# Ledger of designs, part 39: designed miniproteins, single chains, continued (4)

Each design is a single chain, and the fold is of that chain. pLDDT is the mean over its residues in the fold that is shown.

## One batch from the design tools (miniprotein)

Design m13323
Fold by ESMFold2-Fast:
Structure m13323 (fold): chain A 98 residues (1-98)
Amino acid sequence: LEEKLKEALEEAAHYFGLLYGTNSTKEGEPYYNSAQSAVDTAIRIEPDLAKAIREAAERGGKLSGDEGKSYTPEEAQKAQGAFLRSLNLALGLHRQLK
């Protein structure tokens, strides 16, 4: 079910991108919830890959560990970039390992 995994991870990346662009936890909460829902779907499809990506996303997530902390746009973009890079590498591996 590689196609379904790819769709779920792309949806998660989209919402984490929106989350990292927000200036408050309240504004980002709907995006965080949507991103986590997509990650949970990916974990059910491919636990080993999706769980590693989720753990990386949670470590870099604006609302995890640093609740209430305001990030600059540059800091948010760096965190988003690290997550999206991990996601793109994982998707690349799936395309190669068909």
Scores: mean pLDDT 61

Design m13324
Fold by ESMFold2-Fast:
Structure m13324 (fold): chain A 94 residues (1-94)
Amino acid sequence: SMEEIEKKLEEIKKEAEELLKKVEAGEVSPEQAREKLAEIQKRLKEIRDEMEKNKIPLTEKIEELEKGIVGALIRTEELVQKKTGVAPATSSRV
């Protein structure tokens, strides 16, 4: 159902935001962060596939939740890259 999809996306968004916070705080290793990123990305794809299969319309709430999730995942990937030394040069010298 649409409500079930919205609930699953809200849970994934919370997990993605929590992962970002943990990476920012240095509470998880880059390897652990990458594993969790892959898991969240897989779950998001499964939900998108379920929506397409069941012809669930893309509501404004679902779009907003997906944007929030993707934003958190992108920021987490950028931080992991910086921590592994594979990131582009930092904009400031510290």
Scores: mean pLDDT 78

Design m13325
Fold by ESMFold2-Fast:
Structure m13325 (fold): chain A 67 residues (1-67)
Amino acid sequence: SMAEQLAGEAVKEVAERADLPEEVKKEILELVEQGKIQEAVDLLIKAGVPESEILRAVHERLEAAAR
């Protein structure tokens, strides 16, 4: 769905901006490509990214897409 696509793009953007090991970034990108968005989010949180930052990025993309 479009919402899942937007959430996946937000998760990728957060991972790219975060100060994370390249191995962790690669795993997150692979999970997003497989449509495993929740697993990618869980990995970001485990790696130290606040859930609030992830939710903010998703929300901002959804709001920007709503015209």
Scores: mean pLDDT 81

Design m13326
Fold by ESMFold2-Fast:
Structure m13326 (fold): chain A 77 residues (1-77)
Amino acid sequence: GFSKEAQEVYRRITQPVADLKPLQDEPLEKILQRLIERLKPIIEELRKEYADSEEAQKIVEKAEKELKELEEELEKL
C-alpha cells in the first residue's frame, strides 16, 4: 500500500481534475489549458514539499510526465 505522504500527493493531484467542470460549449483546447494551469503549480509545490519521500516523488514524477503529455496534446489541437 502507499504511504500516507504518497496518498496525500495522489489526492492533491487528482482533486483538481475531479473538480474541473467544462463550461457550456467549451472547446477541448480550452478545457486542457485550464486543467494544465491548475495542475502545474500543484505538481511543482508537491515536488518541493515531498522531496524527501521516495514514494511521493514517484507519484509527482508520473504526474509531471502526464502533464507534459497533456501539454503536447494541446499543441496538436
Scores: mean pLDDT 78

Design m13327
Fold by ESMFold2-Fast:
Structure m13327 (fold): chain A 61 residues (1-61)
Amino acid sequence: KAAELIERLVEQGKSIVEAGDEAVKQGLIEDPTKLAPVVSAQALLVATGEISPAEAARLVA
């Protein structure tokens, strides 16, 4: 469910960071401290074109 929300928000033009924060806010991610470094790494991979936003969302959630 968290992956679904993050993927949807990223497809709507939100950054991986913004989408991750929204998933935490909605209670879909129990430990936000585990999310921050993963979100940063995935945002860089999306920016370089190595992975799609949908792939990044699945790895963040």
Scores: mean pLDDT 64

Design m13328
Fold by ESMFold2-Fast:
Structure m13328 (fold): chain A 69 residues (1-69)
Amino acid sequence: KKKIEELIEEVKEYVKKKGITTEVLMEGHIKFIESMDEEELEIYLKERGISKETLEEYLKELKEQLAKE
């Protein structure tokens, strides 16, 4: 859970620095992750030291944040 909250917070901070909308960034990030094939997903998870379950929770949180906007 802490890793998911950290990833969401990182996205929000990046938005503040770039002056773009959180909605656009979150939507792009969701699409990026969902577009990964099995090999790309394995590399992504390995590099970040997260499980597939953690990634699924992260996507759920991003979608919920996007819906609240």
Scores: mean pLDDT 71

Design m13329
Fold by ESMFold2-Fast:
Parts: C-alpha cells; structure tokens; sequence
Structure m13329 (fold): chain A 99 residues (1-99)
C-alpha cells in the first residue's frame, strides 16, 4: 500500500547520519499514525522529533512539533493540554521572528 511504502521510506531515513533527516522521518511517521487515529503512536514519534530538534537547535522544527503534539491532545479532547503546547509553539516563534 502507499501508506506501507511511506512507512518504509521514513524507516530508511531513520538510518541517516543527519539528525535533521531523522527528525523529518520521525515527524513523517507521527503524521501517518495521526492520520490513522493512532494518537499514542503519533505522540511518541512527535515527542522523539521534538527532542532531536531541540538537540540540534532547530527552533522552527521545535515549534512545528509542539503544534503537532497540541493537535494530538486536541483530537483526544484534552483542550487545556493542547493549548499549553500551542502556547509554547507561539513563544518560540515570537523569539525567532523578533515579533
């Protein structure tokens, strides 16, 4: 299936020596599982991508992962937790955008 090919592609990217490529793969896997309604698996992948993006100083990628984590909590009906993650994402964007 096209989903299985996408999973295989991202799993191959996880073997990259480039941490940015691995973070992209983790985010991509999170998106696939989110689209399938597997919110726990999506959350795990997004949190791994967030940690990696924090380690490499990718503030734009950090904000994106915080938004994605917020979307998971929102989809699960935990609106207060979702708002906290959205607020963290906004704070990072304000710091990097000088706005």
Amino acid sequence: SSIQRSIQHYQQLLQSDNPGVRALALSGLGNIYYSQGDYDTALDYYQQALTLRQQIGDQVGQAQMLDNIGRVYDAQGDYDTAQQYYDQSRQIRQQIGQT
Scores: mean pLDDT 91

Design m13330
Fold by ESMFold2-Fast:
Structure m13330 (fold): chain A 74 residues (1-74)
Amino acid sequence: STPDAAVRQAIADGSSDDRILSGVLARIADRRGVSVDTVLSTMSDAQFAAELRRMGFSDDVTQYLLAVRRQARA
């Protein structure tokens, strides 16, 4: 499945926001050769959204993940 379809399915299945975000952060970290903490704490919202779009995430899922990441950073 696509990364977008996998996140939509995880939401439908009632997976926690933290679990869904953790999986996405790990994938971006692996793709960029950086730590998960760098993706969570150092990357701007614009940079994070750009990475999600490069991975094929839809606008709806991108907005969801931006909101969940902001909550995790608070």
Scores: mean pLDDT 86

Design m13331
Fold by ESMFold2-Fast:
Structure m13331 (fold): chain A 96 residues (1-96)
Amino acid sequence: MVEELRKKGKDYIEKGKEALKKGDLKEALKYVGKAIDVGRKLAKLGDVKSAKEILKEAKELALEVAKEAEKKGDRESVLRAIGLVLRAIGELFDLE
């Protein structure tokens, strides 16, 4: 279970990065959300190290999506991305 979640979290981050490269902000945000979900589950299972790694990468990806959304004038995607950044920060704070 834990190994499956580690692999899934990394896969979601990579898929989110590819979606961002293609300009698909909705798909990128979907994968950021899924990665945060995986990070949360890893933390609950005691894999704090992998949880922190995935949550940090999800936060960074959400920030990059926010920057691209701002450049495109996509206010909805900016707000969704910032919401995901705050969620990732909250999850990371709970691990301290």
Scores: mean pLDDT 88

Design m13332
Fold by ESMFold2-Fast:
Structure m13332 (fold): chain A 73 residues (1-73)
Amino acid sequence: SAEERLRNGLKLVDELVAAGAVGAAAQLARTIVQYAFEELGEEKARELIERLAAEMSPEARALVLAALDEVLA
């Protein structure tokens, strides 16, 4: 499902941040947000990403939410 793919992708973002690969994490976060918008539409993607990001580390969450804001702008 799209939700499972997003959850797995966001988990990888968290793992990359923990490993110090912040640039790769930011790029992956943008890719995940774009995929979610294409698959679910902007409103559903935003709601789902915000819910899933709540379970991430604070640094990884900030990267994902920043990517969400950039794609929505």
Scores: mean pLDDT 85

Design m13333
Fold by ESMFold2-Fast:
Structure m13333 (fold): chain A 93 residues (1-93)
Amino acid sequence: MEKTERMAEQAANAVATSALLHFGKSEEELAEEVSRTVEQAGKMVVGSVDNAAEALERARELSLAELDKLGVSDKVKEEVRRTFDAEIAKVRA
């Protein structure tokens, strides 16, 4: 779905931008800042599409791929995945 994919791409871009802006901080600070961006992106997705769970799952996939390209640590990627999983669970509840 074009709107779902577009919103997922916007969320992934926000997450990648957050990681770039916080490069040079500690791994804990980077994980905290990027996870905060995931929560904000999730809120925008929920307000913008009817199938928020599908859009968030796609945003998780795209975000993790972008973070992998940026060389972000596995620990930070795990925190991002966990934050997306929590947002998806809220939508499915």
Scores: mean pLDDT 83

Design m13334
Fold by ESMFold2-Fast:
Structure m13334 (fold): chain A 62 residues (1-62)
Amino acid sequence: MSDGEKLAQLTREGYLAIEKKDFEKAKEIIKKLQELRDQSTDPELKAIGDERIKELKKLLEE
């Protein structure tokens, strides 16, 4: 699975966790997104990852 595919999958899982009010899982997914962003060499993926992390944190009222 490419980093882009992993980003998309984690983002979807994060939104589903928030929809189900599983905030512990949502926080775990955010952590995995942060790790993927930090390890990536692709500046576009880093930028998209940052945006998705920000969106998910906002939905958690963080």
Scores: mean pLDDT 80

Design m13335
Fold by ESMFold2-Fast:
Structure m13335 (fold): chain A 110 residues (1-110)
Amino acid sequence: SAAELEARIAELEAHLDEIDPFDAVGELAGILLEALERELPEETLLRLAEKVIAVLKRIVERHPDDLALLEELIQRLRGLTLLARERGLDELAEKLEGLLAWVEERKAAA
């Protein structure tokens, strides 16, 4: 069930001030990878991706000048987008590409 993954996202969001931002990015990207590996329905993947994207945006807003963190997130998003495209999950890939473009724009402005 997606409820376990949704609970993990909520726990990460609740403790963003207490965790290393690189660890938070890794855990959030890992949750989406795990959801893809579990072959969850696309509608479920889209709901999880929306929640993950919201938390990732909060991390970027808290650390806008951390170029190493932004680069790590860009690399992870590229991998997830490629995997989503390879699996025919075009709507998921479009959501991830939207976040990728937003992060790349912020990195260019930092």
Scores: mean pLDDT 87

Design m13336
Fold by ESMFold2-Fast:
Structure m13336 (fold): chain A 93 residues (1-93)
Amino acid sequence: MREEALRLAREAIELAEEVLKTEPSIDHNYAASIRAGRLTLEYLIEKGSSPESIAQATATLMDSTAKAARSAGNEELAKRAEELRKRALELIK
């Protein structure tokens, strides 16, 4: 559980960074949401939060990331974010 939550969280942070670098023209509100979500997820990882909390924060970050990527017309990155979101939600159930 914990190892899988941490792996998904790290993949989510990397994808969020990729979206911000690849699509620098995304709306500032989307960029701000992604940055806030990344900081929250990184903080939860550093303080050793529960796997459930890490998975929930991962899903939230990936939802914001998918919306941002799709708004920029990047369906590939949006699909990758949606898949990571789905995987994170499966860990909570």
Scores: mean pLDDT 85

Design m13337
Fold by ESMFold2-Fast:
Structure m13337 (fold): chain A 96 residues (1-96)
Amino acid sequence: MEEVERLAEEAAELVAEGTEEAYRRAAELVGKLAAIGKEAADRAFRAMVLEAVKSEDKEAAVKAMELAKKAATAAAKDKEAMEQLGNGAIEVIRNV
Protein backbone atom coordinates (compact mmCIF):
# COMPACT_ATOMS: atom_id res chain seq x y z
CA MET A 1 0.00 0.00 0.00
CA GLU A 2 2.77 2.48 0.94
CA GLU A 3 4.70 1.70 -2.29
CA VAL A 4 1.45 2.11 -4.29
CA GLU A 5 0.82 5.57 -2.78
CA ARG A 6 4.43 6.68 -3.43
CA LEU A 7 4.40 5.50 -7.07
CA ALA A 8 0.99 7.14 -7.65
CA GLU A 9 2.34 10.44 -6.24
CA GLU A 10 5.45 10.16 -8.47
CA ALA A 11 3.22 9.62 -11.54
CA ALA A 12 1.17 12.72 -10.60
CA GLU A 13 4.36 14.81 -10.19
CA LEU A 14 5.52 13.68 -13.65
CA VAL A 15 2.17 14.73 -15.19
CA ALA A 16 2.61 18.15 -13.49
CA GLU A 17 6.06 18.53 -15.18
CA GLY A 18 4.23 18.52 -18.53
CA THR A 19 7.02 17.15 -20.79
CA GLU A 20 6.68 14.19 -23.17
CA GLU A 21 9.54 12.42 -21.33
CA ALA A 22 7.75 12.92 -17.98
CA TYR A 23 4.49 11.59 -19.50
CA ARG A 24 6.30 8.43 -20.69
CA ARG A 25 7.83 7.93 -17.23
CA ALA A 26 4.39 8.41 -15.62
CA ALA A 27 2.98 5.77 -18.00
CA GLU A 28 5.74 3.31 -16.94
CA LEU A 29 4.80 3.81 -13.27
CA VAL A 30 1.08 3.34 -14.05
CA GLY A 31 1.98 0.10 -15.90
CA LYS A 32 3.76 -1.18 -12.78
CA LEU A 33 0.75 -0.28 -10.61
CA ALA A 34 -1.69 -1.89 -13.08
CA ALA A 35 0.33 -5.14 -12.82
CA ILE A 36 -0.31 -5.02 -9.03
CA GLY A 37 -4.06 -4.55 -9.51
CA LYS A 38 -7.07 -2.40 -10.34
CA GLU A 39 -7.07 -0.50 -7.00
CA ALA A 40 -3.39 0.48 -7.44
CA ALA A 41 -4.02 1.69 -11.01
CA ASP A 42 -7.16 3.60 -9.92
CA ARG A 43 -5.13 5.42 -7.24
CA ALA A 44 -2.55 6.45 -9.86
CA PHE A 45 -5.18 7.69 -12.37
CA ARG A 46 -6.94 9.70 -9.64
CA ALA A 47 -3.66 11.35 -8.54
CA MET A 48 -2.67 12.12 -12.15
CA VAL A 49 -6.10 13.61 -12.98
CA LEU A 50 -5.81 16.07 -10.05
CA GLU A 51 -2.59 17.45 -11.61
CA ALA A 52 -3.78 17.13 -15.24
CA VAL A 53 -6.87 19.34 -14.69
CA LYS A 54 -4.51 22.17 -13.56
CA SER A 55 -2.70 22.02 -16.93
CA GLU A 56 -3.05 24.92 -19.39
CA ASP A 57 -2.54 22.41 -22.23
CA LYS A 58 -5.54 20.06 -22.07
CA GLU A 59 -4.44 18.18 -25.22
CA ALA A 60 -1.04 17.38 -23.64
CA ALA A 61 -2.80 16.28 -20.42
CA VAL A 62 -5.08 13.96 -22.45
CA LYS A 63 -1.99 12.56 -24.25
CA ALA A 64 -0.46 11.77 -20.83
CA MET A 65 -3.61 9.82 -19.86
CA GLU A 66 -3.69 8.02 -23.24
CA LEU A 67 -0.07 6.86 -22.68
CA ALA A 68 -0.90 5.77 -19.11
CA LYS A 69 -4.04 3.90 -20.33
CA LYS A 70 -1.98 2.07 -22.99
CA ALA A 71 0.70 1.06 -20.43
CA ALA A 72 -1.91 -0.04 -17.85
CA THR A 73 -3.87 -2.06 -20.42
CA ALA A 74 -0.69 -3.82 -21.62
CA ALA A 75 0.43 -4.72 -18.06
CA ALA A 76 -2.89 -5.68 -16.43
CA LYS A 77 -4.80 -8.97 -16.47
CA ASP A 78 -8.09 -7.01 -16.29
CA LYS A 79 -7.58 -5.01 -19.49
CA GLU A 80 -11.22 -3.85 -19.63
CA ALA A 81 -10.93 -2.30 -16.13
CA MET A 82 -7.79 -0.41 -17.23
CA GLU A 83 -9.55 0.92 -20.34
CA GLN A 84 -12.46 2.10 -18.15
CA LEU A 85 -10.11 3.85 -15.67
CA GLY A 86 -8.11 5.52 -18.46
CA ASN A 87 -11.21 6.61 -20.41
CA GLY A 88 -12.75 8.01 -17.20
CA ALA A 89 -9.60 10.05 -16.53
CA ILE A 90 -9.58 11.41 -20.11
CA GLU A 91 -13.29 12.35 -19.87
CA VAL A 92 -12.73 14.31 -16.62
CA ILE A 93 -9.86 16.28 -18.22
CA ARG A 94 -11.86 17.03 -21.41
CA ASN A 95 -14.86 18.30 -19.39
CA VAL A 96 -13.06 20.91 -17.21
Scores: mean pLDDT 84

Design m13338
Fold by ESMFold2-Fast:
Structure m13338 (fold): chain A 78 residues (1-78)
Amino acid sequence: SLDFSLRSIEAAREIRRRSEGDPEKAREEVDRLAKELGKEVTVGALSYLVTQLIIEGGDSELVNVLTEKAVELIDELS
């Protein structure tokens, strides 16, 4: 739904803003948002953010951490 998509994009922006490019802060922010917004919204956020960072030629360590967290959350939902 549009609501789900908007919530996911907003969550992605919050993870990016609060982590400040730090992979450890990003991991902590993902865990926090998964508890506050739920795992499905957080997976949506991570999909958007990882795609954005890859397009921008972003830090591979940050991309790897966010991808690992997305896989972890998807496995927990399955």
Scores: mean pLDDT 85

Design m13339
Fold by ESMFold2-Fast:
Structure m13339 (fold): chain A 86 residues (1-86)
Amino acid sequence: SEEVERRRRQARLNRLIEEYLKKAIDEMNKFRLSLKKANLPKSEQDELFKKYFDEITKKLREELEKAGVPKDRMEKAIEKLKNIVS
């Protein structure tokens, strides 16, 4: 049925969103560790982390848009990323 296929597509999109979100979180965590290892002042670490977060957020939007993820789900994924890494 079309309803079953719609739900399957929705489940595939959810898994794809979760995969990209996990990659973004892992990248942010690696960057935070690299900043600590570089012994940068806290103010510089915070500024660089914010700039990198904006870059990762832009890439995440572009990847999800290219994958055909609806804007509402894309924005929810970005909000999730912000809440996890802030």
Scores: mean pLDDT 85

Design m13340
Fold by ESMFold2-Fast:
Structure m13340 (fold): chain A 89 residues (1-89)
Amino acid sequence: EEIKKDILKSIEDGAETIVNNLEDTEESMKLFEEILKAIKEQMKEEGLPEEFVNELLAILYEKLAEEAEKKGKLKLAEYFKKLAEEYKK
């Protein structure tokens, strides 16, 4: 639980930084997808359960969507909302 809490805080802090550095374009979304694919593979190789990985990704995407919406990056916000919904299932 403590490790999960630390990861969640890092996700919240990181989401703002990520959104600030991503343009509201399809090219930025594609780059982000490649990075997340690598991160997801790494987390699975580290022995993290798939359910835990999916839960963390859902939270990450939800926070990214919130930050993108606050900054007026509506295409990114919609994209991240769809991803968050997929990983919540």
Scores: mean pLDDT 75

Design m13341
Fold by ESMFold2-Fast:
Structure m13341 (fold): chain A 55 residues (1-55)
Amino acid sequence: SKETALLRELGEALGLSQATVRRLLESHGADLAKLASSPTTRRVAIHELRRVLES
């Protein structure tokens, strides 16, 4: 699915598995999950997740 492809891209950008990225998105709630599912905000989602993980 498109969500699986996006999780793969996010995982590769963050150096995490797809399963780990999905768990992180679920833990942070609808906002991060919605950003990850949006093609237009894909880059923003990567940067936002990286920032959260590094903080």
Scores: mean pLDDT 65

Design m13342
Fold by ESMFold2-Fast:
Structure m13342 (fold): chain A 94 residues (1-94)
Amino acid sequence: DIKEKLIELLKKKLEELGYTDLVKSMNEEELEELLQKALSAAQEAIINEKYDTLLALVGLKILLELLKERGAEKDLLDYIEKLIKKTEELLKKK
């Protein structure tokens, strides 16, 4: 089930960013809602270069892992990596 895989990636990326306690406190429904928000933020980052949110960072990291597993084009992977790095730099400024 792709949904279960996406939720596991969401949990992993949040834990890697230091939000382990948040992940442990959330139920399945809350994780699904957060996943939708993160993916929507990643879409806005890719299409409209609105990548200044933590949700955009999480969503972009999820998409990068999924695309790597699917053998996506190197140029697309490099573009998403660039957006991730730029989002991380913007989050450091606050």
Scores: mean pLDDT 80

Design m13343
Fold by ESMFold2-Fast:
Structure m13343 (fold): chain A 67 residues (1-67)
Amino acid sequence: MSEEEIEAVERAVVLGVIRGIKPSEEALKAIRDAIKNGWSPEELIERLRELGEEELAELIEKELSKV
């Protein structure tokens, strides 16, 4: 992910928490792994959906669409 994509993911997570989404430890690990290992945004979104984090995945996808 680019720096702008990482910033979009971080904003989406913060907005999600403010709205009452509680990301699982597995979801937070997936986000960290995506940033550290250079995953594509699509790979991160797919992984979050596999973890059942559909609402968080949708919010991240929406924020990434602005980049």
Scores: mean pLDDT 86

Design m13344
Fold by ESMFold2-Fast:
Structure m13344 (fold): chain A 87 residues (1-87)
Amino acid sequence: GLDLETARRLGEEALKAGISAEEAMAKALAAIAEAAATDPADPRFAELHREAVRYALQMTGLLLIEEKLESVEELEKAVEELLAKLA
């Protein structure tokens, strides 16, 4: 499975650097496509594969952070709607 500890750390580092989940996803998809287009016997394949994995983990970490924030906002909205209906 994905290394969630490494993903979380890379996501936190990316967030500190101002990288969005969308930007991280675009970079991950580009790196994966480049690795996929490279012959596995090519000396660069291992490096491109490691780069693709790194960006994919970074994207995963950012999505985990983003999902947690979205879940908190949804909970706050639900509470506000309940309070509004009780008034």
Scores: mean pLDDT 67

Design m13345
Fold by ESMFold2-Fast:
Parts: C-alpha cells; sequence; structure tokens
Structure m13345 (fold): chain A 91 residues (1-91)
C-alpha cells in the first residue's frame, strides 16, 4: 500500500539522519533536508504533530544557511508547517 511505502521511506530517512549528522554536522543543510523529508512523510501519514515539529526544526536549520537552495527549501518547510498547523487546529 501507499502507507506502507511511506512508512518504509520514513524509516530509511530516520536511519540515515544519524549518518548525515555525523558526516555533515547537526546544523548542516543535509540534516535540514532529511528533517524536511521526514516531515513530508509524517504529513502523508496524518501524523501532524510530528510533521510540525520536524518542519520547525528544518526551518531553524535552513535559517543558518545562506544558499538559494536553503531559501527555497525553507519556503517549502513553511508551507508544510502551515498545513500541519491547520490540520491540528481542526481536531
Amino acid sequence: SVRERVEKQLKETRENLAKLEKEHGKDSIEVARAKLKMAEHYLSLGRFDEALRLADEAIRLFDKQDSPEAVELRKKAETLRAWAEGQIARR
């Protein structure tokens, strides 16, 4: 099922996060991208509280970067955060 594929992708991204933190540092754009990807997966699973937390973490990390990629990914994270906040507020 789609849910099973998303859960598998989420597990793989979680397992890779520790490696990315070790290789690139906890404040790296690589770690920020991984957290944003996890937030997208949690959103797809309807796990809005986890999605919101990871989107907030990703935004903070992108704020430490000065690249055009980080600016674009931050906007994506802000959109995801707003959607997750909206879903939480409707509960």
Scores: mean pLDDT 85

Design m13346
Fold by ESMFold2-Fast:
Structure m13346 (fold): chain A 101 residues (1-101)
Amino acid sequence: MSRREELELARRILEEAGAEVEVELRDDGSLRIRIVTPDGTVLEADTNGSQKERLLAGLAMGMFDELLELHRAGASREELLERARQLIAQFKDLADQLKNE
């Protein structure tokens, strides 16, 4: 599976878990990742943004990679969705911590 296909698979799993996920590729090659949690909280990550936006981009990529590992290990759809919900909650908590510290 290509990296592009992997990112799309992880995005779809997160959307099935109730988040809205947008990935924007800019003309300079930088990426913006926007995640809207099920409660409507908007979290923005940007590889060409502030220090916190770049850290959030790293965390979002880590979340994508964990879901892909579970999928490759043969996790059930329900297991993937439950883990995705947990990861979304953790991502929100970490984003709030980065904003306040």
Scores: mean pLDDT 78

Design m13347
Fold by ESMFold2-Fast:
Structure m13347 (fold): chain A 88 residues (1-88)
Amino acid sequence: GVEELIERYIAAGDYAGAMAAMEELFKKKAEEGAPAEEIMKEGREFAARIREGVERLAEALDPSPEALAALAARLEAAREETRRLLEE
């Protein structure tokens, strides 16, 4: 499931992919009527787990238009992969 996908992204050091997958999971939970407080709690717990990795990603980010476009494409690819998995 999506939780396994998120753990796979974290294990691979793909924190951008992990964030995108978690965002799609929370969006799906909200659409299915999960309480906002539950989603926010899970979001905070997840953010705490990957905080150092996200900080390293931000520090390494090249703000060039090419690098930002590549990051945006990677995030969209991870969202699409997660959406497909959520449909199964």
Scores: mean pLDDT 76

Design m13348
Fold by ESMFold2-Fast:
Structure m13348 (fold): chain A 82 residues (1-82)
Amino acid sequence: LSPREREAEREVGRLMDEFTRRLTEAEARARSEEELTETLVRLFEELNKRLLEVGRRYGVPVPVFERELDEEGRPYFRGVMR
């Protein structure tokens, strides 16, 4: 990897670590499955925005999380590149 790609990887790693911590806190604090789902949607939207900004800044592909629906119509998030 180029130095630019490595720095982008480090920034992505920091964002993922922060996201994981916030997810754990949200799971502990959620009062209902609906509240947890709403919090997850917001956290993934915020994460995606910041990840795309890193990709734009360094000119490299970044992982983002796309919202999909399961068999019961519930949202879940799948990781994709760009």
Scores: mean pLDDT 78

Design m13349
Fold by ESMFold2-Fast:
Structure m13349 (fold): chain A 103 residues (1-103)
Amino acid sequence: SLEEVKEELLKEIERASKDIIEVMKKNGFDQRLIDKFKAEFEKIIEDLKAGKITVEQAFERVGDLLGKIKIIADIENNEELKKVVDEHTRRLLELYRRYQEAK
């Protein structure tokens, strides 16, 4: 159902935020950059929970955010950050497929 997809998306965004921020901290990324990305994930979660954005808009915003983090990983040539972003991008695409089927 659409509600189940929304609940799974919220859990995935929370996991992506936790995993990515942890990897960035371990690899010595700038704290201001880490705080910015953490705040962007938290805003998507809060806006989706509050119904301020749709499930479709949440997928778009998370996809955009993961894309920005991947660019940083590529610039810094950080393999651990690339792998964690790629894993969560793969999970997001799987959930988006299920979202399309649940319409």
Scores: mean pLDDT 91

Design m13350
Fold by ESMFold2-Fast:
Structure m13350 (fold): chain A 75 residues (1-75)
Amino acid sequence: SSTEKLQELWEEFQKEAQKVYEESLKNNLSKEELRAKLEKVIAETKARLEANPLISDEEVEEAVELMEDIKEKIL
């Protein structure tokens, strides 16, 4: 189902975002470097969502908004 695919990709996004955050702490990355890495994770996740025919454009838009919100909360 589209819900199961959305959940899978959302969980993968959260894991990648967490890794990026942990790497930022370990490597003392700047806020700008952290932002760039998070934006890349969002762009890659968006592309995967858009490539999946079971996921609607509306669901992609909602997921992107949630990913952007998480980025702002991390920064």
Scores: mean pLDDT 85

Design m13351
Fold by ESMFold2-Fast:
Structure m13351 (fold): chain A 74 residues (1-74)
Amino acid sequence: MVEELVAELRARIREISATSPSSEEKGQKTMAEVKEFAVRLAEAGASAKEIAEALGMSEESAQNLLDLGKELLE
């Protein structure tokens, strides 16, 4: 479920925030997790609407995230 993937992403970001000594390192690691999350959303067949509701973002932003995941999958 998209909600489970969102919870996993939030847990990973929290861990990065707690263990990373610099804002730059935190940002880099967070971006890597966001890219992996985008791939997992595309693999799960999640809709832009589901992602938008789960993350509190616009459907346009959610669609861009899905498109990124699909591009990374080839």
Scores: mean pLDDT 76

Design m13352
Fold by ESMFold2-Fast:
Structure m13352 (fold): chain A 89 residues (1-89)
Amino acid sequence: MSMEELVELAAKTAVEMGKAQGWSEEETKKAAANIAADLAKLLGEDEEEAAKKAEEIAEKMFKEKVPAASDEELNELLKKVNEAYKEAE
């Protein structure tokens, strides 16, 4: 997985989780950063760069009022995140 794929996956997953859980923009950005940093660490990418880029993408998506994903789309995003974690071990 490339850095750009990783940060997009992390940001999109955090935004959809945030919408489902009723998180604030700040909580959603922190979730995006945490997911991106974890994935970057597992995949050998720069953790700080991934976290920063994921926060920026998540903030943009949150502000642009992107519609909430369907349950199926959210489940697919969560599956991709879990598969990335599993690929590291």
Scores: mean pLDDT 76

Design m13353
Fold by ESMFold2-Fast:
Structure m13353 (fold): chain A 83 residues (1-83)
Amino acid sequence: EELEKFKKAIDEWYKEEGGTPEAKVRAAIKLAEMELEKAGIPDDVRLEFYRKIKEIVDEAKKNGMPVDEVLEKIRALREEALA
C-alpha cells in the first residue's frame, strides 16, 4: 500500500512537470521498478529506492540536471537495490 502510494506520487510529480524529458525519466523508473519486482526485492529496499529517486528528481528540478544524468543515477540506484 505505502510502496504503491509512493510510486503514484513519483509518477504524478514528474507528470506535472510535463514534457518529453520527464516522460523518459518516468519510463526509466517504471522499468527499474519492474526489474526489482521481478527479482523479488523486499518492500523496504524498494521503498528506499523510491525515496532516493525522489531526491534525484528534486535535485534535477532545482539545478536543471540533464536527463541523461538523471537516467544514469536511476540506473545506479537500480543496480544498488538489486545487489
Scores: mean pLDDT 71

Design m13354
Fold by ESMFold2-Fast:
Structure m13354 (fold): chain A 68 residues (1-68)
Amino acid sequence: SAVDKKMKESIAKMAQMIADGAPRDEILAEIQRQANEIIETAEKEGLSQDEIDAYLQKLGDAVAALLA
């Protein structure tokens, strides 16, 4: 699905930014941009709010793991 593809691209981008040593403020700004793009993609696919929330939680968990 488009949202699953977007999730993989978003997580890969966050992983790359963290690996490259991007400043915390840039990482936080990018998380917000990626979350907004995931919301837009999921809404276009007709996902429920619960499904959108689950994807946002997965993004948050993935980024938290990368920063651990």
Scores: mean pLDDT 86

Design m13355
Fold by ESMFold2-Fast:
Structure m13355 (fold): chain A 87 residues (1-87)
Amino acid sequence: SVAEKILEAAKESIAKAGYLILDYIIEYTGLEEEKKERLYEALERLINRENRQEALDELEELYLESEELAKKIEELAREIEEEIKKL
């Protein structure tokens, strides 16, 4: 599953897991290019530990602006939690 791949990537690199989550969300939500660009920039800042609070604030704004993005993040988080319970 995608959740299993994300967990395996997280063991190697939090950054690698972050990019897999991003790609999965984008694939399934059909985000507009502007929102997609904002999501990539915010995640890249978080991964590089630059302006963490600004990156978190931007992710929260995107979450609130996109019902489909919010729903997909919640679904993926639930799937990851279920995979962790199997470990």
Scores: mean pLDDT 68

Design m13356
Fold by ESMFold2-Fast:
Structure m13356 (fold): chain A 74 residues (1-74)
Amino acid sequence: MRELILLEAEATIDGFNAGLKSKDEEEAERAARELSEKYAEEARKAGASEEEVERIKELVRRSVEAGFRFAKRL
């Protein structure tokens, strides 16, 4: 549980930063796919259920989108 909480925190920060650095939506979508698969594998290694794996993948995708949109607003 604690390992998964830390992994979710890392996924959120990493995803948001990737979104911030993306020049366009295509780059952001690519970053979201690559990071979501990376964090999904790390979650599985930490003993996460498939539901928890899907949650961390969604968290990465939403974090990338948030970072990308934040960069566009500022």
Scores: mean pLDDT 82

